Designed miniproteins, single chains. Designs and how they scored, part 72

Each design is a single chain, and the fold is of that chain. pLDDT is the mean over its residues in the fold that is shown.

## One batch from the design tools (miniprotein)

Design m2634
Fold by ESMFold2-Fast:
Structure m2634 (fold): chain A 69 residues (1-69)
Amino acid sequence: DRLEELAREIEEAVRRGAPEEEIERLLREAARLGIEAGEVAGAEAALLTLELRRQGKLEEALAAARAAA
């Protein structure tokens, strides 16, 4: 649940247009907890965050937040 909760926190931060520093912090913490909990969970969380970034969700969310402002 820790990793899933952090993944959700990351998505939420992106939607709110949080600064990159905060997003990076959450990503680092998720990876750290994933490694401690197990590589399987850590790998899944890392892939999810990479996919979100690659799909441009980070940029899309930031653009949407900017437009909504």
Scores: mean pLDDT 59

Design m2635
Fold by ESMFold2-Fast:
Structure m2635 (fold): chain A 85 residues (1-85)
Amino acid sequence: KPSKEELEREVTRAMIIIGLAVAKQIALKEGDEETARLADEAIRAVEAGDYERAAELLRELARREEGTELAKLYERAAEKAEELA
């Protein structure tokens, strides 16, 4: 069985992917193809275990949403991705 540390890592990874998938769906609905592409790239980075790249992409998503609650969520996700690296 995985350790508690490994379980926490897997849960964090899954939550980042789910959050990005939701963000991608919203971006596609709003016609924001660039945000949808960045979210898709971030999902791929997390899936590949490239957490530093994922954090970079999450911060770019946060920059695009500056001044919103969504930007804070992206920044939090970037911090979590860095903890996985």
Scores: mean pLDDT 85

Design m2636
Fold by ESMFold2-Fast:
Structure m2636 (fold): chain A 60 residues (1-60)
Amino acid sequence: TATYVANVQRIVEMARQDPELTAQAAREGAALKKQNPSLSAEDLAAQLVATFEALRAAAA
């Protein structure tokens, strides 16, 4: 979907701007997928972006 493509592009930009926070968000996403194997790639991409934004807000 267009939403999935937008989230993937956002993840690429996140990795360029803040690789450490992006890595942390990815680790949390991997843990979530292990707990909920039914989550789609689209769900995981959206969660990764949301986690990154939450971590960034907490760090500010």
Scores: mean pLDDT 79

Design m2637
Fold by ESMFold2-Fast:
Formats: structure tokens, C-alpha cells, sequence
Structure m2637 (fold): chain A 97 residues (1-97)
């Protein structure tokens, strides 16, 4: 479990870095693809119970959305944040049941 969490945390950091580069370049298509990858990696981390990493990723995307001068990129990032919030809520409920 910890070995898999560490691998996913590294993949998430790489995906967020790629997302930041694409957002700074105004590359909407790459931002959309990287956001999808981040949501998928976050879903796997939530299934493994790594909620601290999930919350950190959500905050990093919220910050990037607020800093974005491109409204389409900001919308994509805000949508990804909402999906991550939903994943966190669903995983949290499953652990409490």
C-alpha cells in the first residue's frame, strides 16, 4: 500500500507540474488532458486512503485556477476541483460506513 501511494504521489506531482506549464502556455487542450489524469490519479489515492495528498492536490488546483488569466483554463480547473471534492466526499463516506 505505501509503495503504491508513493508511486501515485510522484505521478500526481508530475501531472500537476505539466498542468502548470500548459496553463502558463495557454494550452487549453493539454490542460484538459492533464486535469483528467490528475482526477484519475487522485481517485486512486483516495481509494488507498491517502486523503492528505488528495486535499493538497485540490488546493494546488484551486490556486492555479485563481491565478489563471484564461477563463477557459480557469473553468477546466474549477471543474477538476469539484470532481476531486466529490471523490473525497464519496471515499470518506465509504470509510465511515
Amino acid sequence: MEEEREKLRKELDEEIDALKQAANAGDVSTVREEAKKIVETVRKLAELGDFETVVDAMKRLEELAKQSKNPEIAKILEEAVREISDILHEASRRYRA
Scores: mean pLDDT 83

Design m2638
Fold by ESMFold2-Fast:
Structure m2638 (fold): chain A 65 residues (1-65)
Amino acid sequence: GKELDIAAAIGGARGAMEEGVTLTYEQALEAGKIGREKLGATDVEQSLEAGRVGGRELAKKIKAE
């Protein structure tokens, strides 16, 4: 549900910060979506971790531009 999307977005922001990138709200949501599509997540903890992976992926893309 919506709570998993929010958890993934929080993970996305954290993952991007690990790569030295601060995401906007919209970018954090996109990072969470990327992570959940790649890994799948059925609970809040899995969504946070999936989001973290998505955040790192998005941060690398931003840094490569």
Scores: mean pLDDT 81

Design m2639
Fold by ESMFold2-Fast:
Structure m2639 (fold): chain A 83 residues (1-83)
Amino acid sequence: GTLGRIQSLLAQIGQSNVEEALELLEQAAKILQASPDPWAQAAGKELAKLVAKAKASTDLKEKLLYIDQAKELLSQTAARLRA
């Protein structure tokens, strides 16, 4: 299900480089947006916005800040899916 897929992506993101992390976060956003749950869809849209901001950032510190925010949002979303 959605939770299992998101948990697998979170584990992979923790071991990835910046480019790989952005690809995995983008995959997670698409999975969440495909969910029948409206709040999961909303979380997926917000995750997609953070990934877009990270990709658009030319400053490494700003890029990493958006990646960290995206990882935190995904982690919180996974926790809520478990509840």
Scores: mean pLDDT 85

Design m2640
Fold by ESMFold2-Fast:
Structure m2640 (fold): chain A 82 residues (1-82)
Amino acid sequence: SEQTGDALVERARATIDEARRLADSGSPEVAKQAYETVRRVADLAEAGARQMALQNPSTAEKLREVAEEARRVADELRKKAE
């Protein structure tokens, strides 16, 4: 449903935001864990967008946007983990 899709998108964004906060206040090891978490969110959101592309285009578009956001945040977290 649309409500379920919106909830998944919001949870993904909350996970990305939490990972970013933890990386900002943590050690390089915490930044690496945050990177791995956000990278997984990006992969799952991309897979979800592809699966929903024909059946629910609006949810697919939101998931694609979340995947792009997650990839950008993952790149920033990767730099902090080095």
Scores: mean pLDDT 81

Design m2641
Fold by ESMFold2-Fast:
Structure m2641 (fold): chain A 56 residues (1-56)
Amino acid sequence: MEEALKLAKEGVEAAEKGDYKTAAEYYRKASELARPENPVLAAIFEQNAKKAEEKA
């Protein structure tokens, strides 16, 4: 879970810099790592990845 949160933070930082493609990649990876322990949080990260992809 710690690794998923770190990846999500990197996604936020990438999005703040306008690098939405990189942000989407980090959010997708965070979702994959979070899924076994917290499927709700994983779904949130997947939604953030999708939104970042739409802006890329």
Scores: mean pLDDT 81

Design m2642
Fold by ESMFold2-Fast:
Structure m2642 (fold): chain A 55 residues (1-55)
Amino acid sequence: MEELKEAALKAALLLHEAGVPLESILAFVRRELEEAGLSEEEIDETLAEIRKALE
């Protein structure tokens, strides 16, 4: 759980530095976490942390 969340945040940061739009990053991460089997609550929490970190 924590490893996936940390990996998602790091991937989002790298994509943001590469110039990928925030909306595209959030959509990508949501799909990856859904495929990994995380709950909607866990996904929403992770996406909120990414948004806060990149904003």
Scores: mean pLDDT 80

Design m2643
Fold by ESMFold2-Fast:
Structure m2643 (fold): chain A 64 residues (1-64)
Amino acid sequence: SALEAIANQVANILRARGASPELVEKLAEAIRAGDYETALELAREVGEDVEERVRRLLAGEPLA
């Protein structure tokens, strides 16, 4: 699904930034679950630039 593709892209961004595997899995799971609030909060812990990038990716996802 498109949502799974976004989750994979975000996971790759976090890994490139040196985020822990635990944080990567939590954020990817939040995206897959449609819990965008939690996903953005977790992304912000990595950095404001990561939060902004995740927000843009999620904004490009077609609504269910």
Scores: mean pLDDT 79

Design m2644
Fold by ESMFold2-Fast:
Structure m2644 (fold): chain A 99 residues (1-99)
Amino acid sequence: GREKLAEEAAKQVPSLKKFLDEQIRELNEAIEKAKTGDPEAVKEARRKLIQAYGLLAVAETVLWLAEPYLSEEEINEFRQRIDKLREAIKKAEEVIDSV
């Protein structure tokens, strides 16, 4: 049932948190390089931004499913990563629009 799905989603949260931290870092690094206007760096930044949109959707879905099996602290920590990803996406959009 839904309870089993929520439990399995909760088991994915630690790995997904690490993946979020890594992808946020990689997106931020790609965006800093893209500010130079280098075509290869801009292309990589666009690729990373597309991946970030997909990851945001996955992370929101996993949090929604896992929430009943997570502590308040775990929910807050996961939400903070999601919010950092949203901020990184917004900065990425601004830079890509400028180059």
Scores: mean pLDDT 87

Design m2645
Fold by ESMFold2-Fast:
Structure m2645 (fold): chain A 86 residues (1-86)
Amino acid sequence: AARRVGELVGETLRALGRADLAEEARAKTEEFAARLIAEAADPELAARGLLLAAEAQRLAAQGRLEEAERLGREAERLFREAGVRS
């Protein structure tokens, strides 16, 4: 899950024309996502929430705002259930 979250953040930055930051952000996001998942009360829900949040950001970068908002709300719900603050 952490690796995919990092990949989605990298894809988002490339979509925004920031390929220069994509690899560093991917690596740092993967590291932080792995720690957040490991420290969550429910790691599986935390992982799912992070994946949805990263996908929402990618969709927003592509102008798909309605889909991004829907996924973002679902991610927030999962983070609350996982004991993680969004």
Scores: mean pLDDT 79

Design m2646
Fold by ESMFold2-Fast:
Structure m2646 (fold): chain A 61 residues (1-61)
Amino acid sequence: MSPLEVLEEKVAEIKAKLSEEQQKILDEVEKSMRKLIEEYKLSPEQTEALVNLIAKDLEAE
């Protein structure tokens, strides 16, 4: 699975649990993460770890 596929799958999973306002924040974060993945050539595993960290913080708030 590519890093971008991992990002898309995890973002979709997280959005199902979030409010409309949190989903808008996540959309902006997703754009930033896509740029970071492409710029720094992050692995699928690194992408999953980053998304899981952000998801945990968003679910708590």
Scores: mean pLDDT 76

Design m2647
Fold by ESMFold2-Fast:
Structure m2647 (fold): chain A 81 residues (1-81)
Amino acid sequence: EELEEKLKKLKEKLKELKEEKKKLEEKLKKLKEELKKVPKDEKEKILKLIAEILRVIGDIIEIEKEIKKIEEEIEKLEKEI
């Protein structure tokens, strides 16, 4: 496989990961707004929203790690071209 073709595929994957991260960040924002609207006496709903917020934060962290790895791989390939 040609170095230019590998670089193109990595850039496409990076674009997809960045779009996925934006969707997760938007979901996180919506969940935080929902949490603000929940009455203090609805403990079960509060706990469920907190659990989902924590899960989304975890997903964002994993996507950020993947983005960093791909960006580093792109930089290495660009130096070889």
Scores: mean pLDDT 83

Design m2648
Fold by ESMFold2-Fast:
Structure m2648 (fold): chain A 65 residues (1-65)
Amino acid sequence: MVGDYLLTALEDVPKTGPDDLQMRKGEKVRAHVLSISSSGTITVRVLDTGETYKVPASLVKLEPL
């Protein structure tokens, strides 16, 4: 679902590539969700920076803003 969300890391999110959003467990990021893939990858644009990243859906909680 496309829209603005608060992303909360459920576990440490590793940076495995240049496009990966790195988060510490409990860290919160405000982001616009662009897409959710069938493989469980969320593509987001961070609202504060405008940068686009990918994050595993299993490692984050999404709350609508």
Scores: mean pLDDT 82

Design m2649
Fold by ESMFold2-Fast:
Structure m2649 (fold): chain A 68 residues (1-68)
Amino acid sequence: MTPLSETQMRNFIRQMIRHLLAAGVAPEEILEGLIEYIRKEISDPELREKYEEFAREAVAEAVAEAAA
């Protein structure tokens, strides 16, 4: 698998969250799916922790934006 840049990965995560929220998927299910994907695709523990934290923040931000 070709590694994505940090910017590309962050944009992909944000876009995926927006699409799934628009489809009516619960935020907790989106977060669980993203964390499972990160754990399967990223073997580096440091990068895994970094992207898991970003996924949590991105889901929370998208939920706040949808509630506003």
Scores: mean pLDDT 77

Design m2650
Fold by ESMFold2-Fast:
Structure m2650 (fold): chain A 117 residues (1-117)
Amino acid sequence: MKTPEEERIDALLGRLRVAMEEAVKTGSDEALEQFRATAREALKEIEKILKSVKDPERVERLAQHAIDLAESLLEGLRLVAEQNPNVTPEQREKLLAMGEDFLAELQKIAEEIVSEK
């Protein structure tokens, strides 16, 4: 069974997945900016969720859950970007870099919060 915090993380990453799929489908500057904005909001809200939890073991589990989901989303992005003939090599590189930057920042936030407990 999912905790309320896991459900909130799932919803945030679900919104990021939708923005990511739109960016791959359209390749538009507007869709890429929406992906960046959604990624920034997800990082901010996940940081708040992790900071709100007082139990160190629970924080570690939630952080790992968020990282595992983010890694799964990035693998999905990689596959879809590679298979879409309308995505240029330059657009693919930008999309993958944005996804990798998101995962790196999420891992950094998680490590900093877990280390403070």
Scores: mean pLDDT 83

Design m2651
Fold by ESMFold2-Fast:
Structure m2651 (fold): chain A 63 residues (1-63)
Amino acid sequence: MNEELVELGKEAERLLEEAKKKELSEEQRATIRDLQRAVVLAPDDATAIAAARKLIEFLKSLP
């Protein structure tokens, strides 16, 4: 795993822990799961980085 992907993973983990403290809708929780799955199922590091960035942006958009 490259250094950029490791740093994005740490940021996503912190934001996911914060999201667990929030009252989120089932749709919002499903979106988080789908975005996490996209990162895990990424065929290469570049795709994983792009998916991780989308996950982070979604988590930052939560109220």
Scores: mean pLDDT 81

Design m2652
Fold by ESMFold2-Fast:
Structure m2652 (fold): chain A 88 residues (1-88)
Amino acid sequence: ASGVRPLDERERELLRRIAEVLDEAVAAGELSPSEAASIYTAVALLLIAGDFRGAAELLRELAKRLSPELAARLLRLAEELERLGEER
């Protein structure tokens, strides 16, 4: 193994949903493509490390910078990440 923990189906599903919000933020002009890519990479690395709370907190900090609609969706995803972390 290359030292990287594989993500399970629930973790991959959450990453897909996060990517959707980030893509919409880029389309709305609220994030640059490079900012969205950096945030996605940071969340993925935190999930690989098993740091679900850190991933959730990153999404909450990002939500402060976005429109209320996109912020609400990120806050919902952050709650799901925290619940997943409590199960692990």
Scores: mean pLDDT 83

Design m2653
Fold by ESMFold2-Fast:
Structure m2653 (fold): chain A 99 residues (1-99)
Amino acid sequence: SAAREELERTLRALELYAEGKKLYEEGKYEEAAEKFEEAVRLLPGFWLARYNLALVYEKLGKYEKAIEEYEKLLNGAAKNIPKLKKELEERIEELKKKL
Protein backbone atom coordinates (compact mmCIF):
# COMPACT_ATOMS: atom_id res chain seq x y z
CA SER A 1 0.00 0.00 0.00
CA ALA A 2 1.30 3.45 -1.00
CA ALA A 3 -0.31 4.96 2.12
CA ARG A 4 1.52 2.46 4.36
CA GLU A 5 4.86 3.18 2.64
CA GLU A 6 4.26 6.95 3.10
CA LEU A 7 3.46 6.42 6.80
CA GLU A 8 6.62 4.29 7.28
CA ARG A 9 8.79 6.97 5.55
CA THR A 10 7.16 9.72 7.68
CA LEU A 11 7.74 7.82 10.95
CA ARG A 12 11.38 7.13 10.00
CA ALA A 13 11.93 10.81 9.07
CA LEU A 14 10.46 11.89 12.44
CA GLU A 15 12.76 9.41 14.27
CA LEU A 16 15.82 10.73 12.36
CA TYR A 17 14.76 14.32 13.13
CA ALA A 18 14.56 13.53 16.88
CA GLU A 19 18.00 11.82 16.75
CA GLY A 20 19.47 14.80 14.87
CA LYS A 21 18.11 17.28 17.44
CA LYS A 22 19.65 15.25 20.30
CA LEU A 23 23.03 15.14 18.50
CA TYR A 24 22.83 18.92 17.86
CA GLU A 25 22.17 19.56 21.58
CA GLU A 26 25.25 17.37 22.35
CA GLY A 27 27.40 19.51 19.96
CA LYS A 28 27.81 16.57 17.52
CA TYR A 29 27.11 18.74 14.48
CA GLU A 30 28.47 16.45 11.71
CA GLU A 31 26.42 13.49 13.06
CA ALA A 32 23.37 15.76 13.46
CA ALA A 33 23.75 16.87 9.81
CA GLU A 34 23.74 13.22 8.63
CA LYS A 35 20.44 12.55 10.50
CA PHE A 36 18.74 15.70 9.15
CA GLU A 37 20.03 14.98 5.59
CA GLU A 38 18.44 11.50 5.73
CA ALA A 39 15.17 12.95 7.17
CA VAL A 40 14.84 15.48 4.29
CA ARG A 41 15.78 12.75 1.76
CA LEU A 42 12.91 10.53 3.02
CA LEU A 43 10.46 13.45 3.39
CA PRO A 44 11.48 16.42 1.15
CA GLY A 45 8.61 18.56 2.54
CA PHE A 46 9.82 18.13 6.17
CA TRP A 47 10.59 21.85 6.59
CA LEU A 48 11.50 21.60 10.31
CA ALA A 49 14.22 19.05 9.46
CA ARG A 50 15.42 21.25 6.53
CA TYR A 51 15.57 24.32 8.81
CA ASN A 52 17.62 22.41 11.42
CA LEU A 53 19.88 21.05 8.62
CA ALA A 54 20.63 24.67 7.59
CA LEU A 55 21.34 25.59 11.25
CA VAL A 56 23.79 22.68 11.66
CA TYR A 57 25.53 23.57 8.36
CA GLU A 58 26.05 27.08 9.83
CA LYS A 59 27.62 25.50 12.97
CA LEU A 60 29.95 23.47 10.71
CA GLY A 61 30.95 26.60 8.71
CA LYS A 62 29.29 25.11 5.59
CA TYR A 63 27.70 28.44 4.67
CA GLU A 64 27.03 27.65 0.97
CA LYS A 65 25.09 24.48 1.99
CA ALA A 66 23.22 26.42 4.72
CA ILE A 67 22.17 29.08 2.14
CA GLU A 68 20.97 26.33 -0.26
CA GLU A 69 18.70 24.79 2.42
CA TYR A 70 17.32 28.22 3.48
CA GLU A 71 16.58 29.02 -0.20
CA LYS A 72 14.64 25.72 -0.47
CA LEU A 73 12.60 26.87 2.57
CA LEU A 74 11.90 30.26 0.90
CA ASN A 75 10.65 28.49 -2.24
CA GLY A 76 8.53 26.09 -0.14
CA ALA A 77 7.09 26.39 3.40
CA ALA A 78 8.15 30.03 4.04
CA LYS A 79 6.74 31.39 0.71
CA ASN A 80 3.35 32.30 2.30
CA ILE A 81 4.59 33.13 5.85
CA PRO A 82 5.80 36.79 5.74
CA LYS A 83 7.65 36.75 9.11
CA LEU A 84 9.57 33.54 8.33
CA LYS A 85 10.29 34.72 4.75
CA LYS A 86 11.84 37.98 6.06
CA GLU A 87 13.90 36.11 8.71
CA LEU A 88 15.27 33.65 6.12
CA GLU A 89 16.05 36.42 3.55
CA GLU A 90 17.97 38.38 6.24
CA ARG A 91 19.82 35.21 7.38
CA ILE A 92 20.84 34.34 3.79
CA GLU A 93 22.24 37.89 3.27
CA GLU A 94 24.27 37.65 6.53
CA LEU A 95 25.67 34.23 5.51
CA LYS A 96 26.66 35.56 2.05
CA LYS A 97 28.93 38.08 3.85
CA LYS A 98 30.91 35.08 5.24
CA LEU A 99 31.69 33.61 1.78
Scores: mean pLDDT 89

Design m2654
Fold by ESMFold2-Fast:
Structure m2654 (fold): chain A 70 residues (1-70)
Amino acid sequence: MSPKERYAEGLLSNADKLIVEAEEMGLHEEAKRLREAKEQLEKDPSDENLDEMNKLITETLRALREKRQA
């Protein structure tokens, strides 16, 4: 397995956990975007798909933090 494939696997695992947390907190749009990015990354672990996944993970973590502050 290449280092890039291993890195993608780590991001996919993190995305799965965040999808569950986002759904539980009512962040359905963020969960949907993570699922879509996950599907794209599973099909093609390109730099663009890795960057998109990292961006969405960061945005979802920020949304979860804001939701927990309320």
Scores: mean pLDDT 81

Design m2655
Fold by ESMFold2-Fast:
Structure m2655 (fold): chain A 62 residues (1-62)
Amino acid sequence: SDEELEELAKKYGLSVESVRTLAELIRNKELSDDFLIDLLVTHGKLSREEAEELLRELKKIA
């Protein structure tokens, strides 16, 4: 799990802490997918496609 989170962080140019926080938010259903995608695009500097890919990969782990 930690190794997979580190790999995702490196792939998407995010901190491991950010990716871990996103995984917890997804697991606990704290925020909608649309809201998380918007955050990643606006503040994470990801494209919408990259944000959707990251969320899909995190859902497999979380």
Scores: mean pLDDT 79

Design m2656
Fold by ESMFold2-Fast:
Structure m2656 (fold): chain A 111 residues (1-111)
Amino acid sequence: LAAEIEAARARAAASPDMAEAAEATRRALALLARRHFPGLAEAIGRAVAEALRLDSPEDALAALAGAALERLRERGVATPSDAEFAAAVAEVAERLGVPEAAALAREAAAA
């Protein structure tokens, strides 16, 4: 999955179609989130989409995963554990004002 995200970014740099590259990156981020939260990823994405009135729970999940990875990278974490990733997602959800999604992410870290 980290390799898929890097491949998607490399494709974005080489491709004239930024929408295609962005879609590949979104799919890779959503898959990463599902790997870290196999039972709760969909619930987290749905909670954010409902609170922010977004059309796509999957896009909401991908955006949360991307922001969480950026925070982890800033802390020098290249390969986060499930607990580290869940904590970063909870922090992003809280900053967005979606406490329901933050609670679900913390539940995933504890499970």
Scores: mean pLDDT 74

Design m2657
Fold by ESMFold2-Fast:
Structure m2657 (fold): chain A 67 residues (1-67)
Amino acid sequence: SAELEALYRSLPASKRAWFALFATHLSDPATLRLAAEFLRDPSEERLAELLAVAPPELHAAIRGLLA
């Protein structure tokens, strides 16, 4: 979708592969926006927001990105 392409392009090149992976598992635009925000500027607060809405199978990968 145009929104997915815009979110992908908004990210630094180093983060685009992670966003592409998340996009294969996430269909909700609100969750994808949270994922893009977390990837752009990771923090404990953004981690908590993303984990609250992301599927459990992604939680370990998402937590690893903040380490």
Scores: mean pLDDT 78

Design m2658
Fold by ESMFold2-Fast:
Structure m2658 (fold): chain A 56 residues (1-56)
Amino acid sequence: MAEELEKKAREALEKGDLETAREYAEKAVQAYNDAGDSKKALDVMIEIGGEIRKAE
């Protein structure tokens, strides 16, 4: 689940849909945190969030 949300966030980012990419990235972070993988959640937020910020 969380990996699929991360994949969708990256796909949206590649398409230039920053709003959708942000939404899926936040969902992926929530899913990783729910699974107890806080480091993975943080990495997703920093990496994908950083790419979204650079694209703006």
Scores: mean pLDDT 79

Design m2659
Fold by ESMFold2-Fast:
Structure m2659 (fold): chain A 78 residues (1-78)
Amino acid sequence: MFSLLAQGKYDEAIAEAEKRLAENPDDVETHLLLAQAYLDKGDYEKAIEAAERALKIDPNNPVARSLLEYAREKLKKK
């Protein structure tokens, strides 16, 4: 999944992440991957949702917090 994101295959990365979350909805790494993929696509609302889910599972995760803050900032200014 992360390799797909690095290659710019965002839709493929999102599809794989959704499959993983269907089996393990509390997979923090997969929620972070979704948030990053949606940010890279410019879908800030879905990026916020994914980052908030990651923070619900791991409230002190600095990556999830950074992604959430960045997505909220982009959504407010667009």
Scores: mean pLDDT 78

Design m2660
Fold by ESMFold2-Fast:
Order: sequence, then C-alpha cells, then structure tokens
Structure m2660 (fold): chain A 88 residues (1-88)
Amino acid sequence: HMEEAKKHLEEGKEAYARGDYDKAIEHFVKALELDPLNREALVLLSQVALKKGKTEAANAFDKAVAYLISGDEEKALEYRKEALKILE
C-alpha cells in the first residue's frame, strides 16, 4: 500500500544520510515493490547506485525517470527492471 511505500522511502533516506547505502537500497527497492513507478525512489536509487560505483544501474534508473516524466510508463517499468537487475 502507498503508506508502506512512503515509510520505506523515508527509512531509505535516513539510511542514505548516514552513508548506509546497502540499507538505503533495501528500503528504496521495497518502496518500488509497493509503488512501482515511485519517482522519488527511482531518483534516490540512481544517487545511491552512483555512491556505490554502479554507474550502469544509475543510468538505467535515470532512463526510467526520464520515461516516467514523458508519460511512457511501459518504458519506465522496463528500465526500472533492468536497473534492479544490474544493481543485484
């Protein structure tokens, strides 16, 4: 549900602020499982991927955000899926 997604997003932001990037990823991924096109979670996952040196994952999350902004939800979901696979 949307409230659970928001809770994970906030917990992920707190982990990111502490420099706990693995915990941040865990929470942001849970937020996306509950809200698949949560723009803030996609943006924050791009940022934390860059902090971990995972540039390919960050680029894929950035493409997901770009397609979401342009209204192409199908492409946004496609790039979200690829970004999460690269991040594993």
Scores: mean pLDDT 87

Design m2661
Fold by ESMFold2-Fast:
Structure m2661 (fold): chain A 60 residues (1-60)
Amino acid sequence: EEGKAKVYAVLAVDHAIATVRDPASEAAARKWIDEVKKLGNEELAKRVEQTLARARARRA
């Protein structure tokens, strides 16, 4: 359970970082953030959302 949330968070971070170079990766990052939230780990989901926000800012 806890390990699954961490795996989904890693996938979300990888896609969030890829968003700097490929905007299409943002949709994948959001998908995995939602999966982390479904597992009840709201704090971890927020940390990944911050990573995505930083990646989007670097794209501008």
Scores: mean pLDDT 76

Design m2662
Fold by ESMFold2-Fast:
Structure m2662 (fold): chain A 65 residues (1-65)
Amino acid sequence: MEKEEEFRRYVEQLSEEYGGALEVEIRGDTVIVTTRLEDERVAATVESALAIFAISLGMRLEVRR
């Protein structure tokens, strides 16, 4: 299933931009992203982007902080 690979790649790219602040774990059709973002505005923006991408792939998103 390529959806898992696409999501993992997307989170890896975002994490690179934010100094390794994102970690991803995939469980079936659910993607769990742990964020270590200190800026609330940045965190909200990243969370929104992740939610949109998850919807586009038909996956469920769980965000942890």
Scores: mean pLDDT 77

Design m2663
Fold by ESMFold2-Fast:
Structure m2663 (fold): chain A 75 residues (1-75)
Amino acid sequence: MEFREVELETAPLDGYSVRVRVKAELENGVPVRVEEVEITLTDPQGRTRTYRAKVESGGEVGDLLRRIAEELRAE
C-alpha cells in the first residue's frame, strides 16, 4: 500500500494550491483500487490544512476540495 501524489488547481479557488495524495492498492505494480485521498490545501496566505476523504467514484474529491477551501476562505 502506498500513496500517489497529484497536485490540483481548482478553477473556483483562485490563489489556492491543492495537493492530493491517493492511497491505492497495487497489484503487480498496477493500481487496482483507490481507498482514500489525503488532501493538503494551502491558501494565498500560506496557511496549510490536511484532510482525508474516502473515494468511491472519484467525484467526491472535487466536492471535498471546494468545501475545505470555503472553510479556509471564511476565516
Scores: mean pLDDT 62

Design m2664
Fold by ESMFold2-Fast:
Structure m2664 (fold): chain A 60 residues (1-60)
Amino acid sequence: SATARRIAQLRADLAISEEALAELEREIEAGNKDIALLVARDILRAEIAWLRARIAELEA
């Protein structure tokens, strides 16, 4: 179904965003406290939260 395909796509996007966040967190922990990295972290966290919420709604 279209819904199943959309859920699969959102899960793929979630996996990519989680990997990106993990890499960014390692960079920040290494001492790279650039404001651009901190902003990118907040954006990725918000995006991951949104993706999880959308997946939960579609699976309900």
Scores: mean pLDDT 88

Design m2665
Fold by ESMFold2-Fast:
Structure m2665 (fold): chain A 70 residues (1-70)
Amino acid sequence: RDVFALAEEAIRLGQEADSALKAGDLDTARRHYERAAEVAAQMAPTPEGAELIRRSVLEEGDRRIAEARA
């Protein structure tokens, strides 16, 4: 796969999630974090690595959303 293009897309999705979160759109932020996690996971060379990356991105997204809800 084109790892450079995947990295760019994951970064862009993360930035879009942060923008949505700042705007108070928690549902849009969650969807962008989920897409960022899937794109980032595609850069992993193993299924185990992909699951670890996906989980890490989703956990960080959940943490940011929880902070914004307070």
Scores: mean pLDDT 80

Design m2666
Fold by ESMFold2-Fast:
Structure m2666 (fold): chain A 85 residues (1-85)
Amino acid sequence: PSELLKQLQELSKEFDELAENNEDDSKFDELIKRFEELLEKAKDNPLLSRAAQGLIDRAKAEKLWKKSQQEASDYLRELLEKVNK
């Protein structure tokens, strides 16, 4: 149990670092896969299983939010280029 908790904490920290560093979608996909692997290993511990599922859901939400921000940023950049003609 303590080893799975450490793995969950390390993956959670890596998620926060990826979100802070504005990494690409492929990094979030890799992280989600690792959370899913941890969820399978933690299935005998309901608390860790719930925490791992929560991190999967959060990572998916962050990926969607980041994509929306990138699309908005690209649109604003196009508008600024038109205004500065």
Scores: mean pLDDT 73

Design m2667
Fold by ESMFold2-Fast:
Structure m2667 (fold): chain A 67 residues (1-67)
Amino acid sequence: SAEAEALLAEAVAALRAGDLAAARRHVQKLMTHPDGEQLLQRAVLELLEAGDEALARRLGALSKEAS
């Protein structure tokens, strides 16, 4: 959904800005959406393909924490 995609984008932006608290809140909200887990998993894979390994690892860790 557009809302879930916006939450994912906000979480990634917060992580890039070093705002872990904001990133955690956005991921928690994202995981309440039916497509949230799939969108987040796809984003992690896309980040890995782009060479953003550290960001991919951090995003993946937040998804497990939000579960």
Scores: mean pLDDT 84

Design m2668
Fold by ESMFold2-Fast:
Structure m2668 (fold): chain A 61 residues (1-61)
Amino acid sequence: ASPEVLKAESLFREALDAARQGDYETARKLVEEAAKLYKSLGIDVDPEAAFRVLKAHAEAA
């Protein structure tokens, strides 16, 4: 796995933790950072869609 993919996954984990604490502002920023990192690798991730999935997961747990 590339270091950039591992960093993006780490950012998503931090975003999930922030969302679980009710800090949706921080969660959104972290998701946007992860999406930018994926885009630099040629992987187009919609940060809005990714945030919706992450928020649903945080609320379901």
Scores: mean pLDDT 80

Design m2669
Fold by ESMFold2-Fast:
Structure m2669 (fold): chain A 77 residues (1-77)
Amino acid sequence: EKKINELADKINKLEEIIKTKELTEEEANKLIEEAKEVIEEAKKIMKEAKDKKLLLKAIAVILAAIGVIIEVELKLK
């Protein structure tokens, strides 16, 4: 589905920012909030998913977004 691919692309962009830039606390908080928004949208897709492949894609996006949050938190320490 179009929406889940857009969410995956957004998470990939956040991962690149984390890998290439030193983050201020304000920038880190914005990245965490964006990742949380992706989790909420992916959760909605997951609950509405009738197709197993779409369900698995939504789960993968949620896990990737959680990974972004963890990496940002670790960079702040």
Scores: mean pLDDT 81

Design m2670
Fold by ESMFold2-Fast:
Structure m2670 (fold): chain A 81 residues (1-81)
Amino acid sequence: KENLEKGLKAYKEKNYDEAIKWFEEALSSGDPEAAYLLGVIYAERGEYDKAIEYFEKAASLGLPGAERFAKALRDVAAQRA
């Protein structure tokens, strides 16, 4: 969880590029929370397609709540496309 905690610190400092790097490292180790947090950052940046991919990845790694966020963003993206 060290890479996840480093990413959370960067996120709180609004250093999103650094947060993304640490969360990508945590995700490479199979951390579903890192995938979820990447989804949150990309959604906040308006990059909904990337956010959906990361929420789906978090769900596939066993984080049940992430499926709902992926579905909600897909519904929004489909209505705007």
Scores: mean pLDDT 80

